# Ledger of designs, part 57: designed miniproteins, single chains

Each design is a single chain, and the fold is of that chain. pLDDT is the mean over its residues in the fold that is shown.

## One batch from the design tools (miniprotein)

Design m2088
Fold by ESMFold2-Fast:
Structure m2088 (fold): chain A 101 residues (1-101)
Amino acid sequence: SVEEARQKRIEEYRKKAKEAGLSDDEIEFILKQVERILDRLVEAARKMGLSDEEIVELLSKPLWEAIRYLEKLAREKGDLDLMFEIGVAAVEAAVIEQLIK
């Protein structure tokens, strides 16, 4: 399910943050941001007509690959609002990746 795929991605980020030596409070903060990013990407994918099966496949990919795929789809549809929303998610994801390096 979409929810199971989403939870697996969140747990992968929890593991990365722990391996990076972050405190429990810092991990909780990072995971809240990851959840918001994932929710934004899932909503954008649904607005673009992706099925739940396609969204599960998307969430199985590294976050940057999922974002690039959605950027391409939004561009092909000419949806400026979706392109902007996905662009914001890309910036937020880049910040998270720097914090858990």
Scores: mean pLDDT 84

Design m2089
Fold by ESMFold2-Fast:
Structure m2089 (fold): chain A 68 residues (1-68)
Amino acid sequence: MEELVRELGEWAEEVARKAGLSEEQVREVREEAERVAEEALRRGESYSTIVARVIGVVLRAIGDALDA
């Protein structure tokens, strides 16, 4: 369970870093992704829903950074 949160957080960090976000923004994206994944797991949401929520966090963060 916690391993899934870590894997999704590491994935989010890698994608954010490759998208050119700052080190500070990359950390924020990872923390938010891990938080969202943990909450979804506690609610008993499906694996696909948890992954979709994490993808949404990353895409929103990248969009916000590009609009800044």
Scores: mean pLDDT 82

Design m2090
Fold by ESMFold2-Fast:
Structure m2090 (fold): chain A 90 residues (1-90)
Amino acid sequence: SMSEEMRAAIERLREAVAAGAPIEELMALADELFALGKQNPENTELLHEGVLALNEAYLLVQKRQGSTPEGRAASQRLLDMAVELSKLRL
């Protein structure tokens, strides 16, 4: 189901964050999660978990590469995705 796919995407992103994965991997997983969240807006609990996972990725990118142009672009995109998913909960 879409809910199972979204849970799996949240878990993949959280695991990548815990492993300290490269920005490219974090962004690919975040894009997958964001697309699934947009397709499943009625599942407000999973949207909330998705926002938390995106914020965890944002903090890791800021901590590791917040001073680089690439790190700033990636962290801004992660924050924008989290904000957009948060709007779907309203």
Scores: mean pLDDT 86

Design m2091
Fold by ESMFold2-Fast:
Structure m2091 (fold): chain A 92 residues (1-92)
Amino acid sequence: MLEERKIALGGMYYVLGRQFFKQKKYEKAEEFYRKALELWGEENSLVLTNLGEVYFEQKKYEEAVAYYQRALAINPNNQRARDNLAAAQSKL
């Protein structure tokens, strides 16, 4: 029951993070992605990729690279993180 609630609440925070990201509210997107990461576990490749995208859109390319590299260390088959890493590195 408690773990099921953590999964559901993490999903809600993840959806809120995506919603704020689409609205270009990057500070709030980061906040809610971090809350999802806390509930789902710090080693979540999907959330780390989304955090990288938040930094990329703010032109914080070094931070974006770090998040994409971390996402790929967890899931090497994450094509979105791989493509986004290449794009971020091209801006450095």
Scores: mean pLDDT 86

Design m2092
Fold by ESMFold2-Fast:
Structure m2092 (fold): chain A 56 residues (1-56)
Amino acid sequence: MASERRSLVSRSVGHALRGDVDGLRRIAKELAKLGDDDGAAAALRLADLVAAHPFP
């Protein structure tokens, strides 16, 4: 559980750096399934920010 959550958080950073909005939304859904509502909300927020202002 904790290790799975940490893996998803690590992957969310990778998706953000690549500008992968769909990947971030998928990570948010997986975090929500694990009961990490705060993590899911953060991943969705990051997806919205990446979609609006992607890194070059």
Scores: mean pLDDT 74

Design m2093
Fold by ESMFold2-Fast:
Structure m2093 (fold): chain A 70 residues (1-70)
Amino acid sequence: SIKEEFEKMLELLLKKKDLEKAKEVLRELAEKHPEEIDVIIEMLRKLAKAHPEYKSYLDELIKVLEELKK
């Protein structure tokens, strides 16, 4: 499910600090669920507000999704 893939991406990013692997998982999620890209971006924005210590990483992921929308 999209929620499980999103949680996997967050584990890679926040616990393992593997930004490149997190971007890979995020791209795969966006390719499988292109209709959900805006929902994922909104989830990442809300998470960045709740956890400002991770904002730089989350902003980088948002940038990847915004680029995929073009």
Scores: mean pLDDT 78

Design m2094
Fold by ESMFold2-Fast:
Structure m2094 (fold): chain A 80 residues (1-80)
Amino acid sequence: APSALERRLAALRERYRELMKRYDTQPPEVQKQLTPKFVAAGLLLVAAETSLSLGDEEAARADLENAEALLDEIQKQLDA
């Protein structure tokens, strides 16, 4: 059975994909502004997966919290 952190990673990956669908419908200027945040969030999700595979739950939790904060910021900009 997946751990709580593995379930959180899966939930944030799904949220990332849903926000990317919204991003694809935006004007080029909005896409240009959001691209660095999507890149940063994606890298943090990859880092969290790597940390979990190594048993580093503290590093994984920090990366997931930082990814969630970036996804929250992206969502606020898309909802504006």
Scores: mean pLDDT 90

Design m2095
Fold by ESMFold2-Fast:
Structure m2095 (fold): chain A 81 residues (1-81)
Amino acid sequence: MSDEEKLEKIRELAKEAQRLAIEYVKAEEAGDKEKAKELEEKLKELEKEILELYEQLSEEGKKEAHKIVGDAQRAAAEELA
């Protein structure tokens, strides 16, 4: 895979992680411990996939990936505010 293909995959995974993080917080607030645990495990799997792709990137690609993940994290925080 090219850096561009890896970055697109990271963007997809980061967006999915954003969605699951929002669902996780809502499940925690609702006291749905079983759902929260399931979502936490899915988030850990997505984090592993992102990290594996990140390690394969060039230095320039790593900078872009860091921005993509940071943007997704900020978007999740905005949705929860």
Scores: mean pLDDT 83

Design m2096
Fold by ESMFold2-Fast:
Structure m2096 (fold): chain A 95 residues (1-95)
Amino acid sequence: MDKARQLYQQGQQLLDQGKYEEAIKLYQQALSEASVDDYELLGKIYDNLGKAYEKLGKFEKAAQSYFAASEYYRKAGDMESALRYGGESFELYGK
């Protein structure tokens, strides 16, 4: 397992435990380690960043993260996830 995927999985465990600020730090590290063309992994990291920011009430950052997730899922060919996280981004805009 590469470093980016390892950091992503550790962040997911922290997110599941409600440790949102710690999860965000690991997801940010995962982004720095991730390949720029690993669109599926980038989409997953950004969608979980969106969820973590939303749980912390940081709705602008959550919206930005969900928008990034939707764009990467679109590049990965995952149109269902792209539409889902595009909608989440829109609903959080202006909160």
Scores: mean pLDDT 86

Design m2097
Fold by ESMFold2-Fast:
Structure m2097 (fold): chain A 60 residues (1-60)
Amino acid sequence: SDDELQRQIQLSQQTYDKAKKMLKEGTPEKKVADYIKKTLNLSDEDAERMVKKIKEELEK
């Protein structure tokens, strides 16, 4: 079994939930993107894309 992949999936889910909560609480988008970037080891572009997706889901 791929322990590494399972950890990445779990970390991504936890990061998504926290980022969503941060956005709901009024945390600036740039800080949320930086949090995602550092936590998931993503590029600036990928982190920004994730923030945009979360924001889109919050707006429906």
Scores: mean pLDDT 80

Design m2098
Fold by ESMFold2-Fast:
Structure m2098 (fold): chain A 90 residues (1-90)
Amino acid sequence: AKEAGEEALEYARKAAEAAAAGDAEAARRYGELMAEAAEKAGGKEAGEAARAAAEAAAAGAAAGTAAARAGGAIAAIGGGVQAMLAAGLL
C-alpha cells in the first residue's frame, strides 16, 4: 500500500513534467500509470480520482498554452497526493 502510494506520486511527478513540457502522449502514459498505482494504494475511488487527474494533465498538455500546461501539471500532482492520502502516507 505505501509503495503503491509512493509509486503513484512518482508517476504524478512524471505526468506533471510531461504536461508542463506540452507532451500530451507522455502525460497520458504517466497519468495512466499513476491511476493504476492509485487504485492499488486506495482502491477504486482513488483510481477513479487519479484517472480524472490524468485526463486533465493530458488535456492541459495538448491545449498548448502555458496556463493550460500549468493546470495539467497541477492536476497530475493532485492525483498523486490523493493516492498518498488513500495509502495513509499523509
Scores: mean pLDDT 78

Design m2100
Fold by ESMFold2-Fast:
Structure m2100 (fold): chain A 89 residues (1-89)
Amino acid sequence: MEKEKKLRELLEELMSQFKEIDKFSKEEQKEFMEYLIKLALEKLPEEYLDDVVKMALLILKVFEEIVKKNAKTKEEIEEVFEKVLKEEV
């Protein structure tokens, strides 16, 4: 199975269990997930790219911070991603 497909399936499962996800529309949830997957694939080192679970957990943590801060623009989302990346990587 392709890594990206497995990552997307895992993230959909994890995000569906997040209590505050209903705070965002289904369209916003999909946009956040797809954008975060794109950022992860572009910016994470190879060590993360080889571990789908590690990538999914990092993306989930970024999503939790997005929800806490009510980040809605691509710029705000990218700032949250960069901050989490510096703290975790």
Scores: mean pLDDT 74

Design m2101
Fold by ESMFold2-Fast:
Structure m2101 (fold): chain A 80 residues (1-80)
Amino acid sequence: MSEEEYIEKIIEKAKKLLEENRGLPVDEFYRKASEFIKEIIKEAEEKLTPKQVMILSLYLIGLTVEGILLQRNPAAAALL
């Protein structure tokens, strides 16, 4: 698997996690997302450059924050 293919698979998994967990309470969503991110970062450190790991980490954090905002503040999400 190439670095690009690996990153694409991780992005797809992250999107699926958001879709599957859209209706979960914030605490449960955060727990699942945190576990997923930690696992992926450990694996990514072996396969990707430090720069790629940083970019991937920021992207995954961004997706997690978006998910939390949509669940916690539906009114705020409507303004985005």
Scores: mean pLDDT 71

Design m2103
Fold by ESMFold2-Fast:
Structure m2103 (fold): chain A 96 residues (1-96)
Amino acid sequence: GAREAAEEAERAAREARERARAGDAEGAARAALEAARAAEAAARAAGDPEAQRIALFGAGTAAVAAGVAAAVPGGGEAAARGAEAAARAAREAAEA
């Protein structure tokens, strides 16, 4: 359900942060994409149109951050921040 998807997004956000700290921008980007997919799953499970929009915005943020991480040296921190935004949006959608 939406809560399980939010927990998955939070797990992916923690992994993105760990990868970014290790200097692994590509690993951080992959984790941010996982957070984005989990936020989309939370949106689909929420059933509330407003909660769905919140989770989709979070998913978009993580996907853009992952793209930035792939394009620029040291972008891992941007990917980690994007993943955190997706996890927060997924949590808000699950609680709505």
Scores: mean pLDDT 81

Design m2104
Fold by ESMFold2-Fast:
Structure m2104 (fold): chain A 111 residues (1-111)
Amino acid sequence: MEEEAKKYEKLGEEKLKQGDNVGASKAYVKAGVAYLKNGDYKKAVKYFEKALELDPNNSIAWANLAEAYLKLGDEKKAERYADKAVEIMNKTKSPEDALAVMRVSIGRTSS
């Protein structure tokens, strides 16, 4: 729902005002995910890019950016950003990041 996206946009702005770039990045990822669920892929891209400007090591944001570009029909950008998500995830070794990358499912063989 768009209201959920607006809630996370506001949270991101509040975190930025506090100087919490990592917290703001996480809030903008949630806003982007809400837009992605609503089919607003262009706004989803905007908020994932905002999240990555604040925290370029956010592998979840890279994975969701890949999904948004896949929905927009840009398979080459989707593949590039999914590869970036895997790269960052391998550096952080986060199980949560691994689950986010698996959910994108942009692999050429899905079975």
Scores: mean pLDDT 77

Design m2105
Fold by ESMFold2-Fast:
Structure m2105 (fold): chain A 91 residues (1-91)
Amino acid sequence: ARELVEEAEELLRKAEELAQEAAEAAHQGDYKKAAELLRKAAELAERAAELYREAAERGDPEAEERAEALREAARRAEELAKKLEELAKKQ
């Protein structure tokens, strides 16, 4: 369980870095790059959610709530990426 949580936390750190880079790209008007970075961040968040779900199945009840929160965050990031992709197509 601890090993799964630690791996999930590493994936979340990478996702957060990608989200920060995406925000910088969007600020510079590079919506295509921002969308690509957000999709990568969402993918890492989904992988982290899978690891938390495995930890929950192995007896960590708190991990289930974390898994659900991360799935929701990944969905929101994907929605934002789609909006940024549409903005990029209009440039």
Scores: mean pLDDT 84

Design m2106
Fold by ESMFold2-Fast:
Structure m2106 (fold): chain A 85 residues (1-85)
Amino acid sequence: HMDEVAREAEGFAIGARAALEALDKYESKIPKEHLGEVSARAIGAGMAIGADAARQHDPETAEKLAREQAEKYVKELVEKVIKES
């Protein structure tokens, strides 16, 4: 169980970093008044995505999947916020 806990913690870190990288890409498209909310939601979702990937996959595959899923999540979230603003 300790190895699983450590792997999950690494997954949280991978997911958070992936979300931050995606946010940097879309930062200019996010309204300033929503930047804080979008960032918090994206990081939280990224952490969950990373932890999930780490539980099911080897580290290299987990990192790749976490980045792909976090980028998709951030893109969809930004598009939704822009349309609803």
Scores: mean pLDDT 80

Design m2107
Fold by ESMFold2-Fast:
Structure m2107 (fold): chain A 61 residues (1-61)
Amino acid sequence: SEALEKAKEAFEAKDYETAAKYAKEALRQDPSNKEAWEILWKSLVMLGKLEEAEKLAKEAQ
């Protein structure tokens, strides 16, 4: 997924807002993508958005 690739690149650049954005897009295309989920969770934690991260964890299960 192009969105997943962009999420990974943004995460490596420590651009957590962009990483979260593209990780969400990758999950919209493939909700079972564990790598996209991991990037999204870590990005939200780094941004201090723990409440949003917890809501997504509950929804992904």
Scores: mean pLDDT 80

Design m2108
Fold by ESMFold2-Fast:
Structure m2108 (fold): chain A 87 residues (1-87)
Amino acid sequence: SAEEVVKTLEEAARIFAEQGDTVLARMLRANAEMVKILAKNGDYKAVEEAKPIAEEVLRAAQAGDLEAARKKTIELSDYLAKASYKL
């Protein structure tokens, strides 16, 4: 659900903020807001497609793999931007 994807992104943002990476934390919070907007507009397909990427970001953050986490955060941001242009 959109609520689960948002919680996943907010948790990843919290981990990065606690590690001092405020830029990555802000990007993930912005991605969470985009997910909320997509859900509000009924684009549940985009939300479901964002879910596995968001989960990979959280796993990388929890593992301390900052390189993988950055790469997946950028991938998610690119995906959400493209999905938003179809609205």
Scores: mean pLDDT 85

Design m2109
Fold by ESMFold2-Fast:
Structure m2109 (fold): chain A 59 residues (1-59)
Amino acid sequence: GGQEAAERSLAVARSEPDPVAAASAAHEALKTAQFEGGSEELIEEARRLLEERLAAAQP
């Protein structure tokens, strides 16, 4: 389901050492949670992780 798919993408984002790839995975988790019925808590966590990874990816 959408919750499980988003959780898998979020787990990839957490474990990925490359910040650009991690941001991409966090963005996929956010989209999956929003469009496939993830929880509000999961949406917020994915959004926060995306912001953190994007900040780390900037020169």
Scores: mean pLDDT 80

Design m2110
Fold by ESMFold2-Fast:
Structure m2110 (fold): chain A 79 residues (1-79)
Amino acid sequence: MSAEELLKKADELIKEAQKLLKEGKYEEAKKKAIEAAKLALEAMRLDPSLVLRAIGLALRGIGLAYEASLKLGEKLEPI
C-alpha cells in the first residue's frame, strides 16, 4: 500500500473504532484503534513528509484504544 492509502485506511479504522465504542464492543474497538495507529506509523516510515498527519492519526488511535481499555477494566502501561 502507498503511504496515502495507509493513512486513509487508518482514518477509516478510527471511525470504525468510534462506532464500536458507542456500540459497547470494546474489544473490537481497541483492536481497530491499535491497527489504525500502526498503519499511521507505517505511513510515516514510508513517507516522512506525512509525519504530522501520521502522528495525529496515531495519537487518536492510541486515545481510542486507551478509552476502550478503561471500559474493559484493563491495566495500561505507564506513559
Scores: mean pLDDT 81

Design m2111
Fold by ESMFold2-Fast:
Formats: C-alpha cells, structure tokens, sequence
Structure m2111 (fold): chain A 80 residues (1-80)
C-alpha cells in the first residue's frame, strides 16, 4: 500500500512538472502495487477508471490534468 501511495503522489508531481512520460510510468507502478494488495479484479476496475480519466484529458487538451485526476483517484481508493 505505501509504495502505491508513493508512486501515485510521484505521478501527480511529474504531471504538474509536464513530464508526462514519468507521470504515466509512476501511475502504472501505483496501479501494479494496488493490484498486489487488493487483487486483479479490483485492480482492473481502478486501471479502467484511470484510463478513462487519461483519455478524457487527451480529448479536452489537458493530458497532464487527466493523469493528475487518475492518480488522485488511485490515492482515494487506497485511503477510503
């Protein structure tokens, strides 16, 4: 759980800096750590929601914002 939180927070940090490659890499790592704790089914749901948020960001021209919202969602489901 701690590593998933750390990776999601780093995804937000790099997205805010405009480093989308690192932001997406850390978001992927956060979801992989989430799957290790909560299982593949719950992890697939979280991954699907994250991909929707990233996709919406791309469509509206705010790809960094999409990654930030996806990472915040991963943090929310781990803390609540």
Amino acid sequence: MEKAIEYAEKAIEYAKKGDLEKALSYLDKAIREYKKVYGDFEGEIVEGMALIMIGVGKVIGDEAGGVIEAAKYVLKVMKE
Scores: mean pLDDT 82

Design m2112
Fold by ESMFold2-Fast:
Structure m2112 (fold): chain A 71 residues (1-71)
Amino acid sequence: GSMKKKLRELILREIALELRIIGLEFEIELLKKLKPDSEEAKERIEELEREIEELKREIERIRKEIEELEK
């Protein structure tokens, strides 16, 4: 198979992870609007923020792999 197929799979994976981050960011905003003074909501927001940071690190790894393959 050509490098184009592998590049496409990596790009689609990056898009999927970015969409997941958008969903988690939406959940954070929803919690802030519905339960701004809730300690449980604050703990959940911190958990979601940690998951977002982990996903961002995965995206960075994928971007580096894409860059290496485009050379």
Scores: mean pLDDT 86

Design m2113
Fold by ESMFold2-Fast:
Structure m2113 (fold): chain A 72 residues (1-72)
Amino acid sequence: MEEEAREVQERLRRLLEENPEKRDILLRKIAEATGLSVEEVERILRGERIPSPEELEKLKKAVDNAEESLAS
């Protein structure tokens, strides 16, 4: 769980770092897809909050979708 959470956090962090101009849009889309607030997503990114298994599954899918959208 923690290992998978760390992988998703690293992928999300990299996505945001590579797309700083789209950071706010990406965070909002991920928050909407996961049912979390933008603040909660940011807490997860800072390591201040560990996502639940259900949240982790939704985060992984949201990151996958965001990466696909940016590839287009």
Scores: mean pLDDT 79

Design m2114
Fold by ESMFold2-Fast:
Order: structure tokens, then C-alpha cells, then sequence
Structure m2114 (fold): chain A 70 residues (1-70)
């Protein structure tokens, strides 16, 4: 289902964010730059693949994740 696919993509995004943070512990500015680029790309792909309702739900969760890492 689209919801399961969206949840899988979100889990992958969370793992990639965590990996960036772990690899860049000494350079928070670089970590945030890479995370913002990753998130922008992920949201563009989600907008193309998901329904409007699922896209908005994923966007909200992604914005929450970004708020937590800033």
C-alpha cells in the first residue's frame, strides 16, 4: 500500500539522518547541511510518488524530525 511504502521511505530517511549525525559528530554545521539536502530530495520524491494526503502526513513528520535535529 502507499501508506506502507511511505512508512518504509520515512524509516530509511530516519536511518540516513542518524548515519549523517553519527559520521559528522565533530561538525554539526556540515551534518545539518547534508540532512537538509537529503530531506529536500526525499520530499521531492515523495511528492511525485504519494497521494496529497500521504505526502502532507510525511512532510509533517519530516519537519518534526528536522526541528528535533536543529
Amino acid sequence: SEEEEANEELKKLVLEIQDILDKNKDNREKALELIEQLVEKALEEAKKKLSKELYEKIKEKVEELLERVK
Scores: mean pLDDT 79

Design m2115
Fold by ESMFold2-Fast:
Structure m2115 (fold): chain A 63 residues (1-63)
Amino acid sequence: MDKYNLVQKALQTAAQLVREHGEKATTSDVAKAVGVSVGTLTRLVKEQLGVSLQRVIDLLLHA
């Protein structure tokens, strides 16, 4: 899977986990769901979006 598709899948997964679990949604849960390490996922998200995956989750919680 290319980096773009992986990040897109991670964003969709983060939105779903926030919808289902609210504040209990974690970066580790997203990484597990998309099949990569937390370190790999957080690096790719920051490279593609310029913000951390934790910041994305925080924004989804307060949307």
Scores: mean pLDDT 80

Design m2116
Fold by ESMFold2-Fast:
Structure m2116 (fold): chain A 66 residues (1-66)
Amino acid sequence: MTTVTATGLNPKGATAVALLGIGTPGSEAKVNDDGTVVVTGQLSDQDAQGIAQAAIDSGGTATVQR
């Protein structure tokens, strides 16, 4: 099980990261009221890195925890 936590996102960035998480098989995404997005599930290294990169490209920060 892998967790990707994205912070510092604007609403557009939070939506983009959440949609990428939802589109990943075996994962779930939660958007908090502060704009933090948490994606959890059986993520491949490639999928987890892709989600983290989307957060960084949106001006935020991402942490990947296995």
Scores: mean pLDDT 79

Design m2117
Fold by ESMFold2-Fast:
Structure m2117 (fold): chain A 67 residues (1-67)
Amino acid sequence: DPDADAIPLYEERIKANPDDAQAWYRLGLALAAAGRVDEAIAYYEKAIELDPDFEEAREQLALLRAS
């Protein structure tokens, strides 16, 4: 699973820089692709918390909640 294989890489980036909104967003994308939707939502919310103008994170969060 290519998206699940990316999860440890983004986790490492967050350890190095926990204020990196892009790293939180990318981890959220990888989690969503792996079917871990609830975790993806939490990580998109974290990305938006760090960067309130993060349009891509807001769009992904809206898509996951629109079901």
Scores: mean pLDDT 79

Design m2118
Fold by ESMFold2-Fast:
Structure m2118 (fold): chain A 69 residues (1-69)
Amino acid sequence: AAEELLKRAVELAEEALRLAEEGRIDEAQKLLNEAQKLAVQAYLLGADVSEVSRLAREANEVIEKQKAK
């Protein structure tokens, strides 16, 4: 169901944010890619992916800060 895909995407995005905060950029990027894939599938099924998009944005901001050091 779209809701299950959305829930999984949120979980992956949250984990990616944690990994990015630890400086584990490659692993964080991998999880963000998986979250994005699931979010696209959920979106095509009519789900609101706004929360996943917000979490992914936060994780990407952390990744950028880590890469800028």
Scores: mean pLDDT 83

Design m2119
Fold by ESMFold2-Fast:
Structure m2119 (fold): chain A 64 residues (1-64)
Amino acid sequence: SQQTINRMRDIITTRMSQMQTSNRDDRRRMMIQLTTTMMGMNMANPQTSPINQEAMDQMDTIMG
């Protein structure tokens, strides 16, 4: 649903912002937690797959 997609986008955006201000170890932990959460969401709703890819691209930028 659109509400699920919007909620996921909000969660990802919030977590990305937190990761930018975190140290490397905390950032790695947050990345693992977010990835696990996104995989769970994909299993429950495959429509979240494109958003997960967008989030992965943003994580690569933050972690690089």
Scores: mean pLDDT 69

Design m2120
Fold by ESMFold2-Fast:
Structure m2120 (fold): chain A 104 residues (1-104)
Amino acid sequence: ATAEEILELAEEALELARRALRLAMEALRNAKTLEQIKRAIALILRAIGLIFDAERLIEEARKILEGEKASDEELRRLYEEAKRLLEEARELLREAEALLREVQ
């Protein structure tokens, strides 16, 4: 895996997590039941966590691109982390879109 690949995956995860945050916040604004409020808050907290993780990974990838040395094992670990963040962001976005549809 390359630092460029890690950066691309982490940036995509960040975009999806930010979109999920916006939709979850809108769902919270339109929530009519305590269950909907709890679900929206849980999605907001998950989105914030993914945003922080993605921003950290972007920063690490940028440092490597700027000349910081990284082993092949470190690049592989960061790549797997970036892939997991992207999958988690996709799932979070799907859940946020579903909740927003439910709250009308």
Scores: mean pLDDT 90

Design m2121
Fold by ESMFold2-Fast:
Structure m2121 (fold): chain A 71 residues (1-71)
Amino acid sequence: SAEALEHIIEGGKAYSAGDYATAAEHLEKAIALEPNVPADVYYALAEAYEKIGDLEKAKEAREKAEELERK
């Protein structure tokens, strides 16, 4: 959806600005709207979580990304 894509774009902008918490929030909203987003979105979310120190959520997001790459 256009709304999910907008959240992915805003998440990427926030990440580039060093606002990792805002990046994670936007990527979480994108996934909530469109769970079938590409694996790259889950990898981006994992990196944002690693930057904020939420290693458990980062691991879960990476595992989901890897699952999607395997189908």
Scores: mean pLDDT 86

Design m2122
Fold by ESMFold2-Fast:
Structure m2122 (fold): chain A 67 residues (1-67)
Amino acid sequence: MIEKAKEAIEKAREAAKNGDVPTAVKYLQEAIKAINELREQGKIDEANKLKTEVLEVGREVARVARK
């Protein structure tokens, strides 16, 4: 669960570094789904930490997606 979210975040980060915005967005969506599942399980603190990483990668994707 946490590992699935982390894996999706790392894949999104690599896609963003390669300028592959559509792939980065898909992995960010998968990370968000996993984070929502963590919240449903009561792991709010862990979900919030992962949400911060998603926001950071999202900012990088926005920067790459043609300024």
Scores: mean pLDDT 80

Design m2123
Fold by ESMFold2-Fast:
Structure m2123 (fold): chain A 70 residues (1-70)
Amino acid sequence: SEKTEQVAVLLHQAYGLSHRQVAELLGISVGTVRRAVRKNKGSVTISQREAAEYLGISQAELTRRARALA
């Protein structure tokens, strides 16, 4: 999904999560995260609000989960 790729790039670039940490948070493979970051050239194209909405959680919950993995 294009949205999953955008969320992966956001988590890596804005939250500073490693490819492995992003994979764990999203429940996808490290290879999928690595391809998403490479394909999008590390460019964040989605807001934290849109990422949280896509995942069905609040922005606060997304930030909490990201910080727990960092």
Scores: mean pLDDT 83

